Designed miniproteins, single chains, continued (2). Designs and how they scored, part 18

Each design is a single chain, and the fold is of that chain. pLDDT is the mean over its residues in the fold that is shown.

## One batch from the design tools (miniprotein)

Design m4593
Fold by ESMFold2-Fast:
Structure m4593 (fold): chain A 87 residues (1-87)
Amino acid sequence: NEKVEKAEEILEKAIEEIEDEKTKEKALEVAQEFHKGLKESKLNEEKVKELLKETAERLREIAEEAEDEKDKKALLEAAEELEELAE
């Protein structure tokens, strides 16, 4: 599924750009929950779209708590890209 592959690329890039270790750990947990959700969804298109929106929301929450401005930007950009994929 091209949309799933793109979402994984977005998450991987954002995590690589995060400098704060605690923020990176939270982002990794979000990525882990995304992978778990994909397995449970059986790649159903409607469930995948819902999962993308939920994942974007979680990244926005982490961005709000992040102290590093570069980390905030990376997380918000990833959230926006995941929201675009959900449409």
Scores: mean pLDDT 84

Design m4594
Fold by ESMFold2-Fast:
Structure m4594 (fold): chain A 87 residues (1-87)
Amino acid sequence: MSSELAARATATALLVVAMSLDAPEEVAERMLEAVLEGIKALDEGDFEKAIEAFRRAAEIAAASDSPEAPAVKAALEELAELVEKEK
């Protein structure tokens, strides 16, 4: 994992955590689970699984009524695109 990818993944995870504080518990749990799965996949070098997990997290965020949802979705989609370029 590049330093840029690691930094972007960390920043995106923090945005997901921030949104999760105001989200319904089930939405927060599903988003955090997907993001953690993506981060674990990156650590293991499974870029395809990481991309799938981050895109799934983006879809969960997009389905939320949270005012942060558009920004969190965009950050997760940008993270998935960055992973796609690094593989």
Scores: mean pLDDT 81

Design m4595
Fold by ESMFold2-Fast:
Structure m4595 (fold): chain A 66 residues (1-66)
Amino acid sequence: PNAGALAAAGMAQKDFGMSREGALAAARLATEGRATGENVRRLSGGKMDAEQAERAARGLRAAAES
């Protein structure tokens, strides 16, 4: 795993409260430039609303490119 993938996974768990498995999946999508609000919302078990999930997807993509 590259540093961007680890940063995105950590952000998903720490800042967005995602499970380890959900965070790793979201981090992978973010490193591929494929993280969307819909994807992140589903990976959170539907616990985020659409706006929260869109913000999370943007944050994870930014973390992944770091």
Scores: mean pLDDT 80

Design m4596
Fold by ESMFold2-Fast:
Structure m4596 (fold): chain A 80 residues (1-80)
Amino acid sequence: DVVAEELAALEATLQQQLAEFQKHPEIFDQLLQDMEAAVKAAVDRVKAADPSRTDDAAKQLTSLALQAAQQMYNQLQELK
């Protein structure tokens, strides 16, 4: 399932980004841009491989990225 493969790839990328954010909270805005780009690239790859799965991929990939963004945002609020 191409969606499952892209979800696994994005999850690995998000874990790396979260680790980097913990070391350098100042890059939060850059990481948000990188996450948006990663989601778009993953959706584009799903669309190329199986267009019928594009909507599912967009919803699931966006949800995963939003969860990671929320975790970083919560951590940033604690880092005063």
Scores: mean pLDDT 83

Design m4597
Fold by ESMFold2-Fast:
Structure m4597 (fold): chain A 72 residues (1-72)
Amino acid sequence: LEDVRKLLGEVAEALAESREKGREKGRALIERVASQPAAPLIEQHVNQALESSLEEAAEYLSQALVEVAELL
C-alpha cells in the first residue's frame, strides 16, 4: 500500500511535468501491480488520470488508492 501510494504520487508529479513522463510512470505502476487482484481497476483509474486534466487526474488516482486499500 505505501509503495503504491508513493508510485501514484510520482505519477501525479510526472504528469504535472509532462504527459509523456506521466504515461511512463503510470505504465510502470500498472506493470508492478499486474499480479494483484485490483490490477484491472488500478489500470482503469490510472489510464483515466493520464488522459484527463490535472484536476481530474488527482481524483482518479485517489480512487485507485481506495480500490487497493479495499482489496488488500
Scores: mean pLDDT 67

Design m4598
Fold by ESMFold2-Fast:
Structure m4598 (fold): chain A 139 residues (1-139)
Amino acid sequence: SEQELSDLRHELSSKVSPEVLQQLLKIASSPSIDDQIDGILAISSQLSPAELYFAVQLLALNIILQSENGEEAARRLYEAALRVEERDPALAALLLIEALRTFPELLSPELAEEAQRRLDEVIKRITDPEFLALIERLR
């Protein structure tokens, strides 16, 4: 439910260290979405699952705010996942989950099916049990 997702997002946000929060907010202040993605990628290996998910939430919000409509925002979020997939499968999985959960009614049926299939494939590449546990909670 929306309330359960809101409660989970609040719980995860409380687990972000002040130092990481400052770094993520600095990345999020870039006017370029591509620069924000590159900034997250540069530090993703240093982030906890909760911190990486918080980074994804900030990126998703900025994509929404910079998009003309919801369809464009959903597509751009999916494309961000594709861009990071080879370098960071955990980041790609969280971006795909955010796209599917935040934009379920805005994704075309074809794009939603591709996103779900890609998510299932990307999850198989994640070996960190803490990231897998977070992904299970977000499903």
Scores: mean pLDDT 83

Design m4599
Fold by ESMFold2-Fast:
Structure m4599 (fold): chain A 75 residues (1-75)
Amino acid sequence: MKEEAVKLMLEFQKEFSKAYQEAIERKDLEKAQRIMDLAREATEKFSEAVSKNDLEGLKKIYEEAKKELQRILDE
């Protein structure tokens, strides 16, 4: 579990960092803010799932955050 949770969190950080940097480079401050807000909310949910030892919950949070990130980028 611990190794799988760490991999998911690293992938999350990588995807969000890339999206945030691209938004900043394009001077799209509204998208950058939405990406940051989504990252904050997902991080809070990750912390809760980790505290409950809930790997399946962690995976669902990651999938939902990834879908929402794609929605923001597609706008």
Scores: mean pLDDT 79

Design m4600
Fold by ESMFold2-Fast:
Structure m4600 (fold): chain A 81 residues (1-81)
Amino acid sequence: SEELKRAALAQVKGAIENLRKFKEEVENTNPELAKQLDAAIERLEALKRELEAAAPEDVLPLMERRAPALDAEIDAILAKL
């Protein structure tokens, strides 16, 4: 559905903004963690582009395929904060 696509895009955009804020907080004190946050942001930006290009019926399968691994990666990075 188009509503599901909008919701997924909003969620990914929110995640990107949150990780950018965390990066700003750690950039001067933990450069290696900042690099890990940058890598996660790049993967979220790639997912955002895939979602923007996806037909509404492809959104849920794409999220189910991509989101679990990305969520686990982000959780592992945030656990280091």
Scores: mean pLDDT 86

Design m4601
Fold by ESMFold2-Fast:
Structure m4601 (fold): chain A 66 residues (1-66)
Amino acid sequence: SKEKAARYADGAAAAGASGDGATAVRMAQLSKEEGGDEKYAEKAAEAARAGDGKTAAIYSKLNGEG
């Protein structure tokens, strides 16, 4: 649901901001599955995999409306 997508996107942004890139990418993927923006979720996952938690958090935030 879009509501769940927004909640996961918010969680991803919070995790990324705290330096937890792994949690940020996971939450971004869950947001995508619930109807979030696929493009931003994919970019967040790529950044997190590269070890860039800050960039991952930014893309996760763009995936959600908050």
Scores: mean pLDDT 67

Design m4602
Fold by ESMFold2-Fast:
Structure m4602 (fold): chain A 74 residues (1-74)
Amino acid sequence: RQAFVDAVLKAAKAILDGNTEEAYKWLVEAGEILGRPEEAREIAEQAKQDLENGKDPVEVATEAARRLAELARR
């Protein structure tokens, strides 16, 4: 669980820093830790697309974290 939280925090930091490649990497890692790599890639692709379209990084980070938390609860 701690490894998952660490990956999510690193992804959130990357999103807030505008580093789309690093954000993608850590979102995928979080999903791999959960055993849900395909769903994590979908979350990562959406976050990357939202950032590239100029969406608020705080909103992008919040949505990605929420979707990963739902995967973790399943």
Scores: mean pLDDT 81

Design m4603
Fold by ESMFold2-Fast:
Structure m4603 (fold): chain A 113 residues (1-113)
Amino acid sequence: TEVLVLHLTSPADAEAIHAQILASDVPTILVVPSSLLRFVSPDLPPQDILVVEYEENEDTLLLDYARLKALKAAGVRVVVVSKEPANLFRDAADRLLQGDLEEIIEELREELA
């Protein structure tokens, strides 16, 4: 495979995942649930694509928007995947997609290969 896909499933893995992205000689896709978005830093070397599996939470909506906007402003290519239309994130994401996460990751992998 010519593309490295990493999943952030726990805050404890964030530093190790960052180290793997930094060490990668191939394009990288980082997949993050919106609940862990706070552990992705715009000050760290960016992955080629950030895929955010978005679950709407009204208590964190504005913080999630601000985090995505900051990551995009830092040059990270942001793809938001959600079950419902995430139209609020139009200015904070490069792509807004609905559907199966695994199928979307495979399409993005093909685009980078």
Scores: mean pLDDT 75

Design m4604
Fold by ESMFold2-Fast:
Parts: C-alpha cells; sequence; structure tokens
Structure m4604 (fold): chain A 103 residues (1-103)
C-alpha cells in the first residue's frame, strides 16, 4: 500500500541518518542526541500514519529532512554527504506520498 511505501522510505532514511551520525559525527553526545531524536521521529511518523493523521506525519517527516540537512551542513566527509542526500531523497519521496494521501 502507499502507506507501507511511505513508512518503508522513512525507516530506510532513519537507518541512513543513524548510521551516518554514529560513523561520522565527532561529538559523541551530539551523535547520541541525533540517534534518539531520529528514533523518536520515526515512531511519531508511524503512529501518525496509523491514526490517519497525514498532516502530522508530514510535519514529522519535514523535521527529519531539516535534521538531515543540518547534519549534511556539519559533516564534510563525501560518503556522509552522499548517505544524507539519499536519506533526504527518501524522506522527500515519503512526504510526496503522504501529501497525496492527505488529499
Amino acid sequence: SKKEEALKLVEEASRLMIETALKYEPDILRAIGIVLRVIGLELDVKLAIEKGDYKKAIEYVKEMIDMAKDMKSRLDDPEAQEQLDEAIRKLEEAKKILEELEK
């Protein structure tokens, strides 16, 4: 279903963001903070989708996109930037699916 497709994209983007934070973030406390926040936002997206609250799901996905963009701006490693670009692409695709479901 379109809901399952959107959730899968968010799950895959979350994994990329978590892996990038753990591998490339030099500040351990910041890395932990990013991991916890990404896990929380992924859960919030899932719960919003399950409730049919696509507007809230879109808001949480936008917050995840902003986090990935912030990470990309701070991490100069080309592999980290490529992983974050992939995460952003997946989140933007999930957002488009959720916007169509809101209509």
Scores: mean pLDDT 90

Design m4605
Fold by ESMFold2-Fast:
Structure m4605 (fold): chain A 65 residues (1-65)
Amino acid sequence: SEVEKKLKEIEKEIEKNKSKEAIAEGIVKAVKLLNTPEVKEEFEKVYAKLDAEGKELVDKALKKL
């Protein structure tokens, strides 16, 4: 639950930058940094809400890690 709240906070902070690249990188960094089943579950939920461009950016960020 605390991890879920922290992920939501990170997402909101990234969105303040108004950069799709920053959002994608932030999501990928959060998943990598926390590296827990709970984080992966939240990542799947966030990914599902992304548009086609957002999903492409996240996929590219994941491949670059």
Scores: mean pLDDT 71

Design m4606
Fold by ESMFold2-Fast:
Structure m4606 (fold): chain A 99 residues (1-99)
Amino acid sequence: MITIKLSGGGTVAAGSSVTLNAEVSGGPVYKVIWLRAPAGTPVGGEGTEYLGSKKISDSGTVSFTVTNLTAGTTYDFYAKAISENGVTWSDGVTVTVTA
């Protein structure tokens, strides 16, 4: 079974970047997709936005750096692992951007 675990949430200033790490295990995965949503959105729910993707060789850790965060906003970030047999979603991480 493919597993994807997302980390790197927390509180950041509006002019700062945040780096999210996705740890992928359990089989061949060829792409990780990065997504954001308003805080409290269910995984894959309405309002989820595509941010980007990165190819990977198999399993391991993939990083994605988010910039241009809006002051006073709280986001939930998600990652998807894409394999030949389907899609595995991460649990969300929350990023709070100070005003």
Scores: mean pLDDT 78

Design m4607
Fold by ESMFold2-Fast:
Structure m4607 (fold): chain A 71 residues (1-71)
Amino acid sequence: SDEVFESAEKVVERYVREKLTAAGLPEDAIEQAVEDVRKSAEEARKETGDDLDAFLQELGRRVAEVLAKYL
């Protein structure tokens, strides 16, 4: 179900938002990072299809790159 992948994306978006807020980044930078997470989820889904475990691994890798870019 697409809902499972969307739920995972929402959890990761919230995690990134909370981390960057705690780091004191301005709202525009936080929204840009969340958008980068959404793009990362879209690309991870294209690469892994319906394999949830593979999707979560690829999403995690891409999100680590997003966090490194902003932190």
Scores: mean pLDDT 87

Design m4608
Fold by ESMFold2-Fast:
Structure m4608 (fold): chain A 120 residues (1-120)
Amino acid sequence: MEEAYQQALDLARALSRADPEAGREVLKAIEEIFKNQDDPEKAAKYVEKAGDALARIAQRTHPGAALGLAELIKEAMKSPEVKKAADKTIERVQAAGEARAQRELDELNKKISELLKKLE
């Protein structure tokens, strides 16, 4: 638990350097999750807030790091209710990363098509 918490904080600090706005929201949410471990309902709400910020990071910059942090949050939690909230967060972050990958593929295909037309 303490090791997973420290790993989550270290990764959240790294993300706050890459995306200061969303990364700071994740840092604050993680601190609140661990302060409220004895209140599973409150902890679950902060996991959902972390999920919103992590999904934005996944869409913009670092889908792998955002997913890794969501999984660390789940691993650190003892409450089944908070673990279920973390599972939903993992699903949301995965979906955000997949949406980004699809957009990058679509833009690449568009650029290739435009380049080929210029060479004809």
Scores: mean pLDDT 80

Design m4609
Fold by ESMFold2-Fast:
Structure m4609 (fold): chain A 111 residues (1-111)
Amino acid sequence: KEDLEEAIKYLEKAVEALKNGDLEKAKEYMNKAFELLKPYVPQEILKEYSSLSVEEQEPFLKKIIETSKDPIVRAFAYLELARIYFLQGDYEKAAEYLKKAVEELRKALEE
């Protein structure tokens, strides 16, 4: 549970960094959240995701959000969508998806 709480802190710091225009810190915080969440994601999902082309990644992540009942897996998908939009320069959508990742992780902590 400590890893999930730490991931939430990094996601919230990433949102704040995006608001302040600190893109380098936003990227760093997103990467730290990714490393904390990665061990909680089923290996099969990570393998499939890693095999996809860039064009296939966004539809795959959206399908995970629609079909997965695991809030940690959903949070991972939202974080990766945030990264995709960040790389496209859409910092507003990136921040929106990071906030949704935080919401999913908070659901995981309700147990």
Scores: mean pLDDT 87

Design m4610
Fold by ESMFold2-Fast:
Structure m4610 (fold): chain A 88 residues (1-88)
Amino acid sequence: MEEELRRREEGLRKLNETAKDIFKKGQEMVEKAKEKGVDPETILEFQEKLMEALGKAADLARRYGPDEAVETAKKEVEKIIKEFEEKL
């Protein structure tokens, strides 16, 4: 039973750290976009895509475990950020 708690805590820690990194990078990108006068609609679309990617990662974590969710989240978010950065 103790082993189940340890596995859950470790997985949640990794997932939580990944989510924090994603959120931080997202906020930095939004701030840069605002400074450059990017349309509010474009910023909202970016935030929506970022939240969608996080939601997908959370669903994957529930179904397949946190490790696969972390990797999927990183790839999706990196793609979203790169595409948004190209608009800056």
Scores: mean pLDDT 75

Design m4611
Fold by ESMFold2-Fast:
Structure m4611 (fold): chain A 82 residues (1-82)
Amino acid sequence: MLSEVERLLREAEELERLADTLRAITQEEVERMLALGRSLSPEEQARLQAEADRFRASVDDGVQRLREEARRLREEARRLLE
């Protein structure tokens, strides 16, 4: 069986990887949205940009929460080793 410390550290690592993956996917999707909007009117492009900015901000909040949880798990693992 995996030790409790090993489980916590693995979960923290997975959350950090998930956060990094979400960040990367979000950047790719934002770039794709803006590229697809290139043929739209300037007003529609401005709306897409604002929408992309809000989407990115929302994902950044989620990424921050994942990183905070990962840190919490690492701190708990460290506490168990002391």
Scores: mean pLDDT 83

Design m4612
Fold by ESMFold2-Fast:
Structure m4612 (fold): chain A 114 residues (1-114)
Amino acid sequence: MSEEVKEEIIELLKEAIEYAKKGDYEEAAVKALEALLLLVKELLKLDEKELTEFKYELSDAILSEDEKVFEEFIKKVLEKTKHPAVEPILKAIKNAVYKKDPIPYLEEAIKLLS
């Protein structure tokens, strides 16, 4: 992963924190999602079709009422990327979507990327 891409991911996560501080969890989720998509694209060398498929699988996992679906999705992405920041970013996105505080997970992700 290039330093430029890494810095862009960190800035998106920082923007997500700022939106969350304002109570704008919808925009916090969007920024955290953009950071995740950039991270997985870079690590897995995904094309546009593969990114679109990943985004749909992620949406299904987050919106599932069965917590095991989300847990298995985290495990799958973590095994493929081998990057520890993936789990806290995914948990931050899910928290923000369900109007729970994503900030602790966003801060953890930034530390793991720094």
Scores: mean pLDDT 88

Design m4613
Fold by ESMFold2-Fast:
Structure m4613 (fold): chain A 67 residues (1-67)
Amino acid sequence: PSPPPESNAALRELAEELVALGLSEDEADQVLTLIVLGRYDEALALLERHLGRERARELLDKAVSVL
Protein backbone atom coordinates (compact mmCIF):
# COMPACT_ATOMS: atom_id res chain seq x y z
CA PRO A 1 0.00 0.00 0.00
CA SER A 2 1.24 3.47 -0.96
CA PRO A 3 1.11 6.42 1.46
CA PRO A 4 -1.43 9.25 0.87
CA PRO A 5 -0.42 11.95 -1.66
CA GLU A 6 0.32 14.55 1.07
CA SER A 7 2.50 12.12 3.07
CA ASN A 8 4.20 11.02 -0.16
CA ALA A 9 5.04 14.66 -1.03
CA ALA A 10 6.39 15.28 2.50
CA LEU A 11 8.49 12.08 2.33
CA ARG A 12 9.89 13.09 -1.08
CA GLU A 13 10.78 16.58 0.17
CA LEU A 14 12.45 15.10 3.27
CA ALA A 15 14.42 12.63 1.07
CA GLU A 16 15.67 15.54 -1.07
CA GLU A 17 16.70 17.44 2.10
CA LEU A 18 18.60 14.39 3.43
CA VAL A 19 20.46 13.96 0.12
CA ALA A 20 21.32 17.70 0.13
CA LEU A 21 22.72 17.23 3.66
CA GLY A 22 25.06 14.45 2.45
CA LEU A 23 23.12 11.16 2.58
CA SER A 24 22.89 8.90 -0.47
CA GLU A 25 19.46 8.29 -2.03
CA ASP A 26 19.50 4.75 -0.56
CA GLU A 27 20.36 6.05 2.93
CA ALA A 28 17.65 8.73 2.70
CA ASP A 29 15.09 6.08 1.66
CA GLN A 30 16.16 3.85 4.57
CA VAL A 31 15.67 6.74 7.05
CA LEU A 32 12.19 7.47 5.63
CA THR A 33 11.24 3.78 5.82
CA LEU A 34 12.30 3.63 9.49
CA ILE A 35 10.30 6.79 10.31
CA VAL A 36 7.17 5.45 8.55
CA LEU A 37 7.51 2.17 10.51
CA GLY A 38 7.86 4.11 13.80
CA ARG A 39 11.43 2.90 14.32
CA TYR A 40 12.59 6.31 15.49
CA ASP A 41 15.60 5.06 17.49
CA GLU A 42 17.02 3.35 14.37
CA ALA A 43 16.23 6.38 12.18
CA LEU A 44 17.94 8.68 14.71
CA ALA A 45 21.04 6.42 14.84
CA LEU A 46 21.34 6.45 11.03
CA LEU A 47 20.89 10.25 10.90
CA GLU A 48 23.45 10.80 13.70
CA ARG A 49 26.01 8.80 11.68
CA HIS A 50 25.82 11.39 8.86
CA LEU A 51 24.55 14.66 10.39
CA GLY A 52 25.59 14.57 14.06
CA ARG A 53 23.35 14.27 17.09
CA GLU A 54 21.80 17.77 17.27
CA ARG A 55 20.92 18.03 13.54
CA ALA A 56 19.62 14.43 13.54
CA ARG A 57 17.25 15.15 16.45
CA GLU A 58 15.97 18.39 14.86
CA LEU A 59 15.34 16.68 11.52
CA LEU A 60 13.59 13.65 13.08
CA ASP A 61 11.36 15.96 15.17
CA LYS A 62 10.48 17.97 12.04
CA ALA A 63 9.80 14.80 10.01
CA VAL A 64 7.49 13.31 12.69
CA SER A 65 5.56 16.61 12.87
CA VAL A 66 4.76 16.54 9.09
CA LEU A 67 4.10 12.77 8.68
Scores: mean pLDDT 76

Design m4614
Fold by ESMFold2-Fast:
Structure m4614 (fold): chain A 79 residues (1-79)
Amino acid sequence: MIEEIGKILKEQAKELAKASEEAEPEAIEVSKEAAKNVKNLESAKEALRTLGDQVDRIVATEKFKEQSKKVRKKVEELS
């Protein structure tokens, strides 16, 4: 049943990518607020870091946990 598990993992990756895309507008808005304080190269680096952290945080929250739970349940069903 490795093909079935592979299919589930591909769907999870697709959902995580979709969740990241949905979160992108909010992360960009947070980054814009950080960018307003950009006075030099170091401030710009911090703004980029903030954007990355926001995207990772949103993806790693409830949507990521729900997808992980679904994959785990499916693996158990295939056992």
Scores: mean pLDDT 52

Design m4615
Fold by ESMFold2-Fast:
Structure m4615 (fold): chain A 80 residues (1-80)
Amino acid sequence: SSLIEETISKLSKEEQMEVLRMLLSLLSREEIQEALRESGFPEEVLELDREELLEWLKTQSKEQLRKVLIKLAEIHAKKL
């Protein structure tokens, strides 16, 4: 988890968006919703589909992207 956090924190916003696209393609809707909930996002954001979520997160701060990416990456890593 610390390695995931350090790696994601070093990425630019553009690189974070590329990682986000990849993780959203690899994870189920339920896993994505878990990551968003754990990152403190409201229920309205949990209802977005993958494309809507990508567009919305693109408008958010690098810090908000970092938070959700860490949770998505941790959920993905548990499957490996």
Scores: mean pLDDT 82

Design m4616
Fold by ESMFold2-Fast:
Structure m4616 (fold): chain A 95 residues (1-95)
Amino acid sequence: MEEEIRTFGLQAVEAAILRGDRATIEEIAELMGVSAEELIERILERLDKALADPAKAAAAERLREKIAAPPAPRDAALERHGELLVADVREALEK
């Protein structure tokens, strides 16, 4: 359960990173009782392993580029997507 919740939480953070949604990353971090920086570091550790696999390298490089990029402008679609990610993480933590 905890291991699955951690994996799911990291997947939600990856989705937020790809959209440039910094606020959603911070909300997920708060729900998990960690800092946003700690969640990003865990993702970077996973990316280092993925970069060793040529089939996964391109996706891992794109995610790393998005971590280094400035946050995306927040429109209604980005906010709504972030709300769904936060709700999914919260639901997983309650089960």
Scores: mean pLDDT 72

Design m4617
Fold by ESMFold2-Fast:
Formats: sequence, structure tokens, C-alpha cells
Structure m4617 (fold): chain A 85 residues (1-85)
Amino acid sequence: SARALLEEIIATLKEMAQKSKDPTARATLEALIEVLKSLIEKLPDGEALEQAITLLEEMRKYFEKVDPEFAKRLDEEIERLEALI
């Protein structure tokens, strides 16, 4: 389900935030987690799902240069979420 996929992404982001030594990167990850949590609370609303996909696309672009493996994983998660629309 979309909720399960988004919760899995949040768990990954929490782990990355906890392991990050860069306070700016950590703050960015924590802010993204809170936005994703608010979108999960609105599920199964289609607009909330579309907003989550848009946010993940922006995150993928950000991480493409700083963590390419995570960016690739986000791309795979986006494809899974889009299949639910």
C-alpha cells in the first residue's frame, strides 16, 4: 500500500538523519520526514498521494549528487507509488 511504502521511506530517512554528521542535512531530512508524515495522515486522498510523489521527486534530485544509491531507491519507490494511482 502507499502508506506502507511511505512509512518505509520515513524509516530510511530517520536512519539517515541519525547517522548524518552534517546538521544542515539532518535538519533537511527531519523536515522531509514531518511533511511525509502529514501526507500519510491524509491517505487515501489522491491529492495527498500526488503531493507525496512530487516531494519524493524533489528529494531524488537533491540526493542524486549527495547519495546516488538513495536517489535510485527513491526512484524505485516513486514508480511503486505511481502504480497505485
Scores: mean pLDDT 77

Design m4618
Fold by ESMFold2-Fast:
Structure m4618 (fold): chain A 65 residues (1-65)
Amino acid sequence: SMDDIRAEIRRLVAEMRELLRETETDPDQLARGLEALDMLEDYALREATQEVLDQLRAFLEWLRR
């Protein structure tokens, strides 16, 4: 369902925020990155498609490498 997709989007973006907080030591870059993730989450939740979800999963997988 669309609600299941939105729940998963929120989970993936929360994991991206955690990674950014753990890896980014520059406070200005951290603030900018968190603002970018807020915009990404808003966009992804408006779309709420399987395609957007798959793209977020791929991006998070790439970030973890």
Scores: mean pLDDT 87

Design m4619
Fold by ESMFold2-Fast:
Structure m4619 (fold): chain A 62 residues (1-62)
Amino acid sequence: PVPITVRALEADAPGRLVGRWETDDPAEALALAREAEARGLRVLVSARDVAVTTEINRALSA
C-alpha cells in the first residue's frame, strides 16, 4: 500500500488548508476528494506513485 495524501483548501482567496487525510486506498482517496469538491473546497492529491496521483486527478476532472 502506497500512502496517498488528500488536502482540501478553501475555494476563496487566500485558500487556506481546511483538512488533510492520508490513506493507502486509491478508492478512498478519490471518495474523500470528491466529497471535499462537493462542499466547494479545492482539492490536491499527492502520492509517492505518480501513476496513482494521475489516475485520481483524471477521475476528478471527469
Scores: mean pLDDT 75

Design m4620
Fold by ESMFold2-Fast:
Structure m4620 (fold): chain A 73 residues (1-73)
Amino acid sequence: AQEEIDKLAEYLKEKIGPELGMTDEEIRRAAAALLSAWNAGYDDEGMLRALRTVGLSEEAAEAAVKAFKEYKK
């Protein structure tokens, strides 16, 4: 739940945050959306749509999905 979101947000902040100029709030929203979509059984396209819905750009959404897949590996 919240602890998992916080851990993923920390990972995303280090991996893509500075490169894409994302705020801590945007990163937390991305982490929550990714975990929600993953737990609901969404594929990569479903996760991309979830990230776009919470306000990420296409570039940021693609980078976040790639980072999340690396995190889960």
Scores: mean pLDDT 82

Design m4621
Fold by ESMFold2-Fast:
Structure m4621 (fold): chain A 71 residues (1-71)
Amino acid sequence: SMSTEEKVEKMVEILEDESAPAVVRANAAHELGLFGKEAEKALPALEKAAKEDPSPIVRLAARKAIERIKE
């Protein structure tokens, strides 16, 4: 079974994968938000996605994930 840290790393890889569909990247951001403080290492990737991802859905999902992680 994958550890939480390994799952967070996998979700970051999906979030940063420009070849992945926007829905898949948005789902990765959502999952990172559900991990909460355990996904703090993902904050730089989420901040970048929130500002730079071409999809508004991914940018929104990343912003929501950042809020959840920082709670």
Scores: mean pLDDT 88

Design m4622
Fold by ESMFold2-Fast:
Structure m4622 (fold): chain A 72 residues (1-72)
Amino acid sequence: SMAKEYIEKMKALLEKAKETSGSKGVTYISAAGIFGSAAIFELKLEGASDEEIERVAKKFTEEIREVLAALE
């Protein structure tokens, strides 16, 4: 599934962000957000319900926010 591949790329980029600081960390978080959005779009194309999309989107947003907050 392309959605699964995009989710794995998002997670890998968030892990890279945790290993860096400053502008490099922000760059990885920005890239992670792009793949997260791509995953949501792909889930819609694969027939996921609006309820499932909302749940997944909230989870991704929270994960990204937590990593960004840790960078200061």
Scores: mean pLDDT 84

Design m4623
Fold by ESMFold2-Fast:
Structure m4623 (fold): chain A 66 residues (1-66)
Amino acid sequence: LDEEIDRLVEEARKRLQAAGATPEQVDAFAEKIRELLKSQATSPEEARELAERATDNVIETLKEQQ
């Protein structure tokens, strides 16, 4: 699970960068996603679903603000 979370967080960082987030925003949001996955995910499948949803929500928020 922890290894899967690490991979999902790395993918989230790439998606955030592609969406135009600053390096500081990428680091902050990636860490928030990691915390979410560690606290909420009980399986690799749940971790993937949570990571995708959380990353999508952050990207939409960034688009809404800027």
Scores: mean pLDDT 77

Design m4624
Fold by ESMFold2-Fast:
Structure m4624 (fold): chain A 79 residues (1-79)
Amino acid sequence: MSQETIDAERARIVERLGEVPGIGEATLAAIAAVLAQPEANLVSVVELLRGLGLSEEVVDRAADIIAEAIKEAMQEEIK
């Protein structure tokens, strides 16, 4: 995957997560930092969100958004 594709995907995930009630700017910055790591995965992001004290409803919504984005990225690799 190209750097531009990775950056665009990360920006889209962060933008979608910013629309979730209960996720503030500081939380978005932390998520963006985790997603920028080479070994970033859904579990790592969910663990981060729980560690920040977010509600299970917010964590579930964020997990769904991230899972959807990962699925889209996998589909792009197969094309």
Scores: mean pLDDT 71

Design m4625
Fold by ESMFold2-Fast:
Structure m4625 (fold): chain A 58 residues (1-58)
Amino acid sequence: MDEKQNTEAMKTIAKQAALKSPEAGRRAAEAVGEGKEEVQKVVDETIKEKEEKERLLS
């Protein structure tokens, strides 16, 4: 089983968590040992996009 494929799955999970709340996304990324840098990048991007949406909604 490929470690890179597991990292991709973690990115998806962390992105879903970040969509629920920034805190949940950050916690998910923090729990990842290997590839946490890539997962954190996905979470940060998702949070940023969500913030932009909220600014348009407000």
Scores: mean pLDDT 74

Design m4626
Fold by ESMFold2-Fast:
Structure m4626 (fold): chain A 66 residues (1-66)
Amino acid sequence: TDLVLQLNKEQLQELSQAFKQGRLTVEAVRQLNLPDALREQLIKLIEAKQVGNVLAAVQQRLLELA
C-alpha cells in the first residue's frame, strides 16, 4: 500500500514488530513517530480490518531497503 512507501526503515521495523506481537492497536500507532496523515491512515486501516495487507507490504519494503 502507498502508506509503506512513505515510512523510513526504523518506522517499518517498529510497525513489523507490532504486527508480529499481535498488538497493533490505535494506541500503539499513536506512539509511532509518524506524520499525522500517515498515522490517521493506519488507524483507519486497523478499524477496517485490512491490516494484514499492510504487514505483507511492510515486509517487502524492508527487504528492498536491506
Scores: mean pLDDT 71

Design m4627
Fold by ESMFold2-Fast:
Structure m4627 (fold): chain A 68 residues (1-68)
Amino acid sequence: SITDALEKALEYARYAVELEKRGASKEEIMSYRNKVVDEILKAGMAESEITAYFLADALVAQERKKLE
């Protein structure tokens, strides 16, 4: 469902932030950011991959701020 896809997107975004704080590799961080993009597309929140990337960046930034 759309709700399930959004919850997974948020979980992947939180984990990407956790990886950034741990000093994980750029490749590993990007893999989870790409998972956020995939879930956004599954949720039908973006019609293009480019728009999904911008939305994913916003979600990751929001989760980063919440952990401050």
Scores: mean pLDDT 82

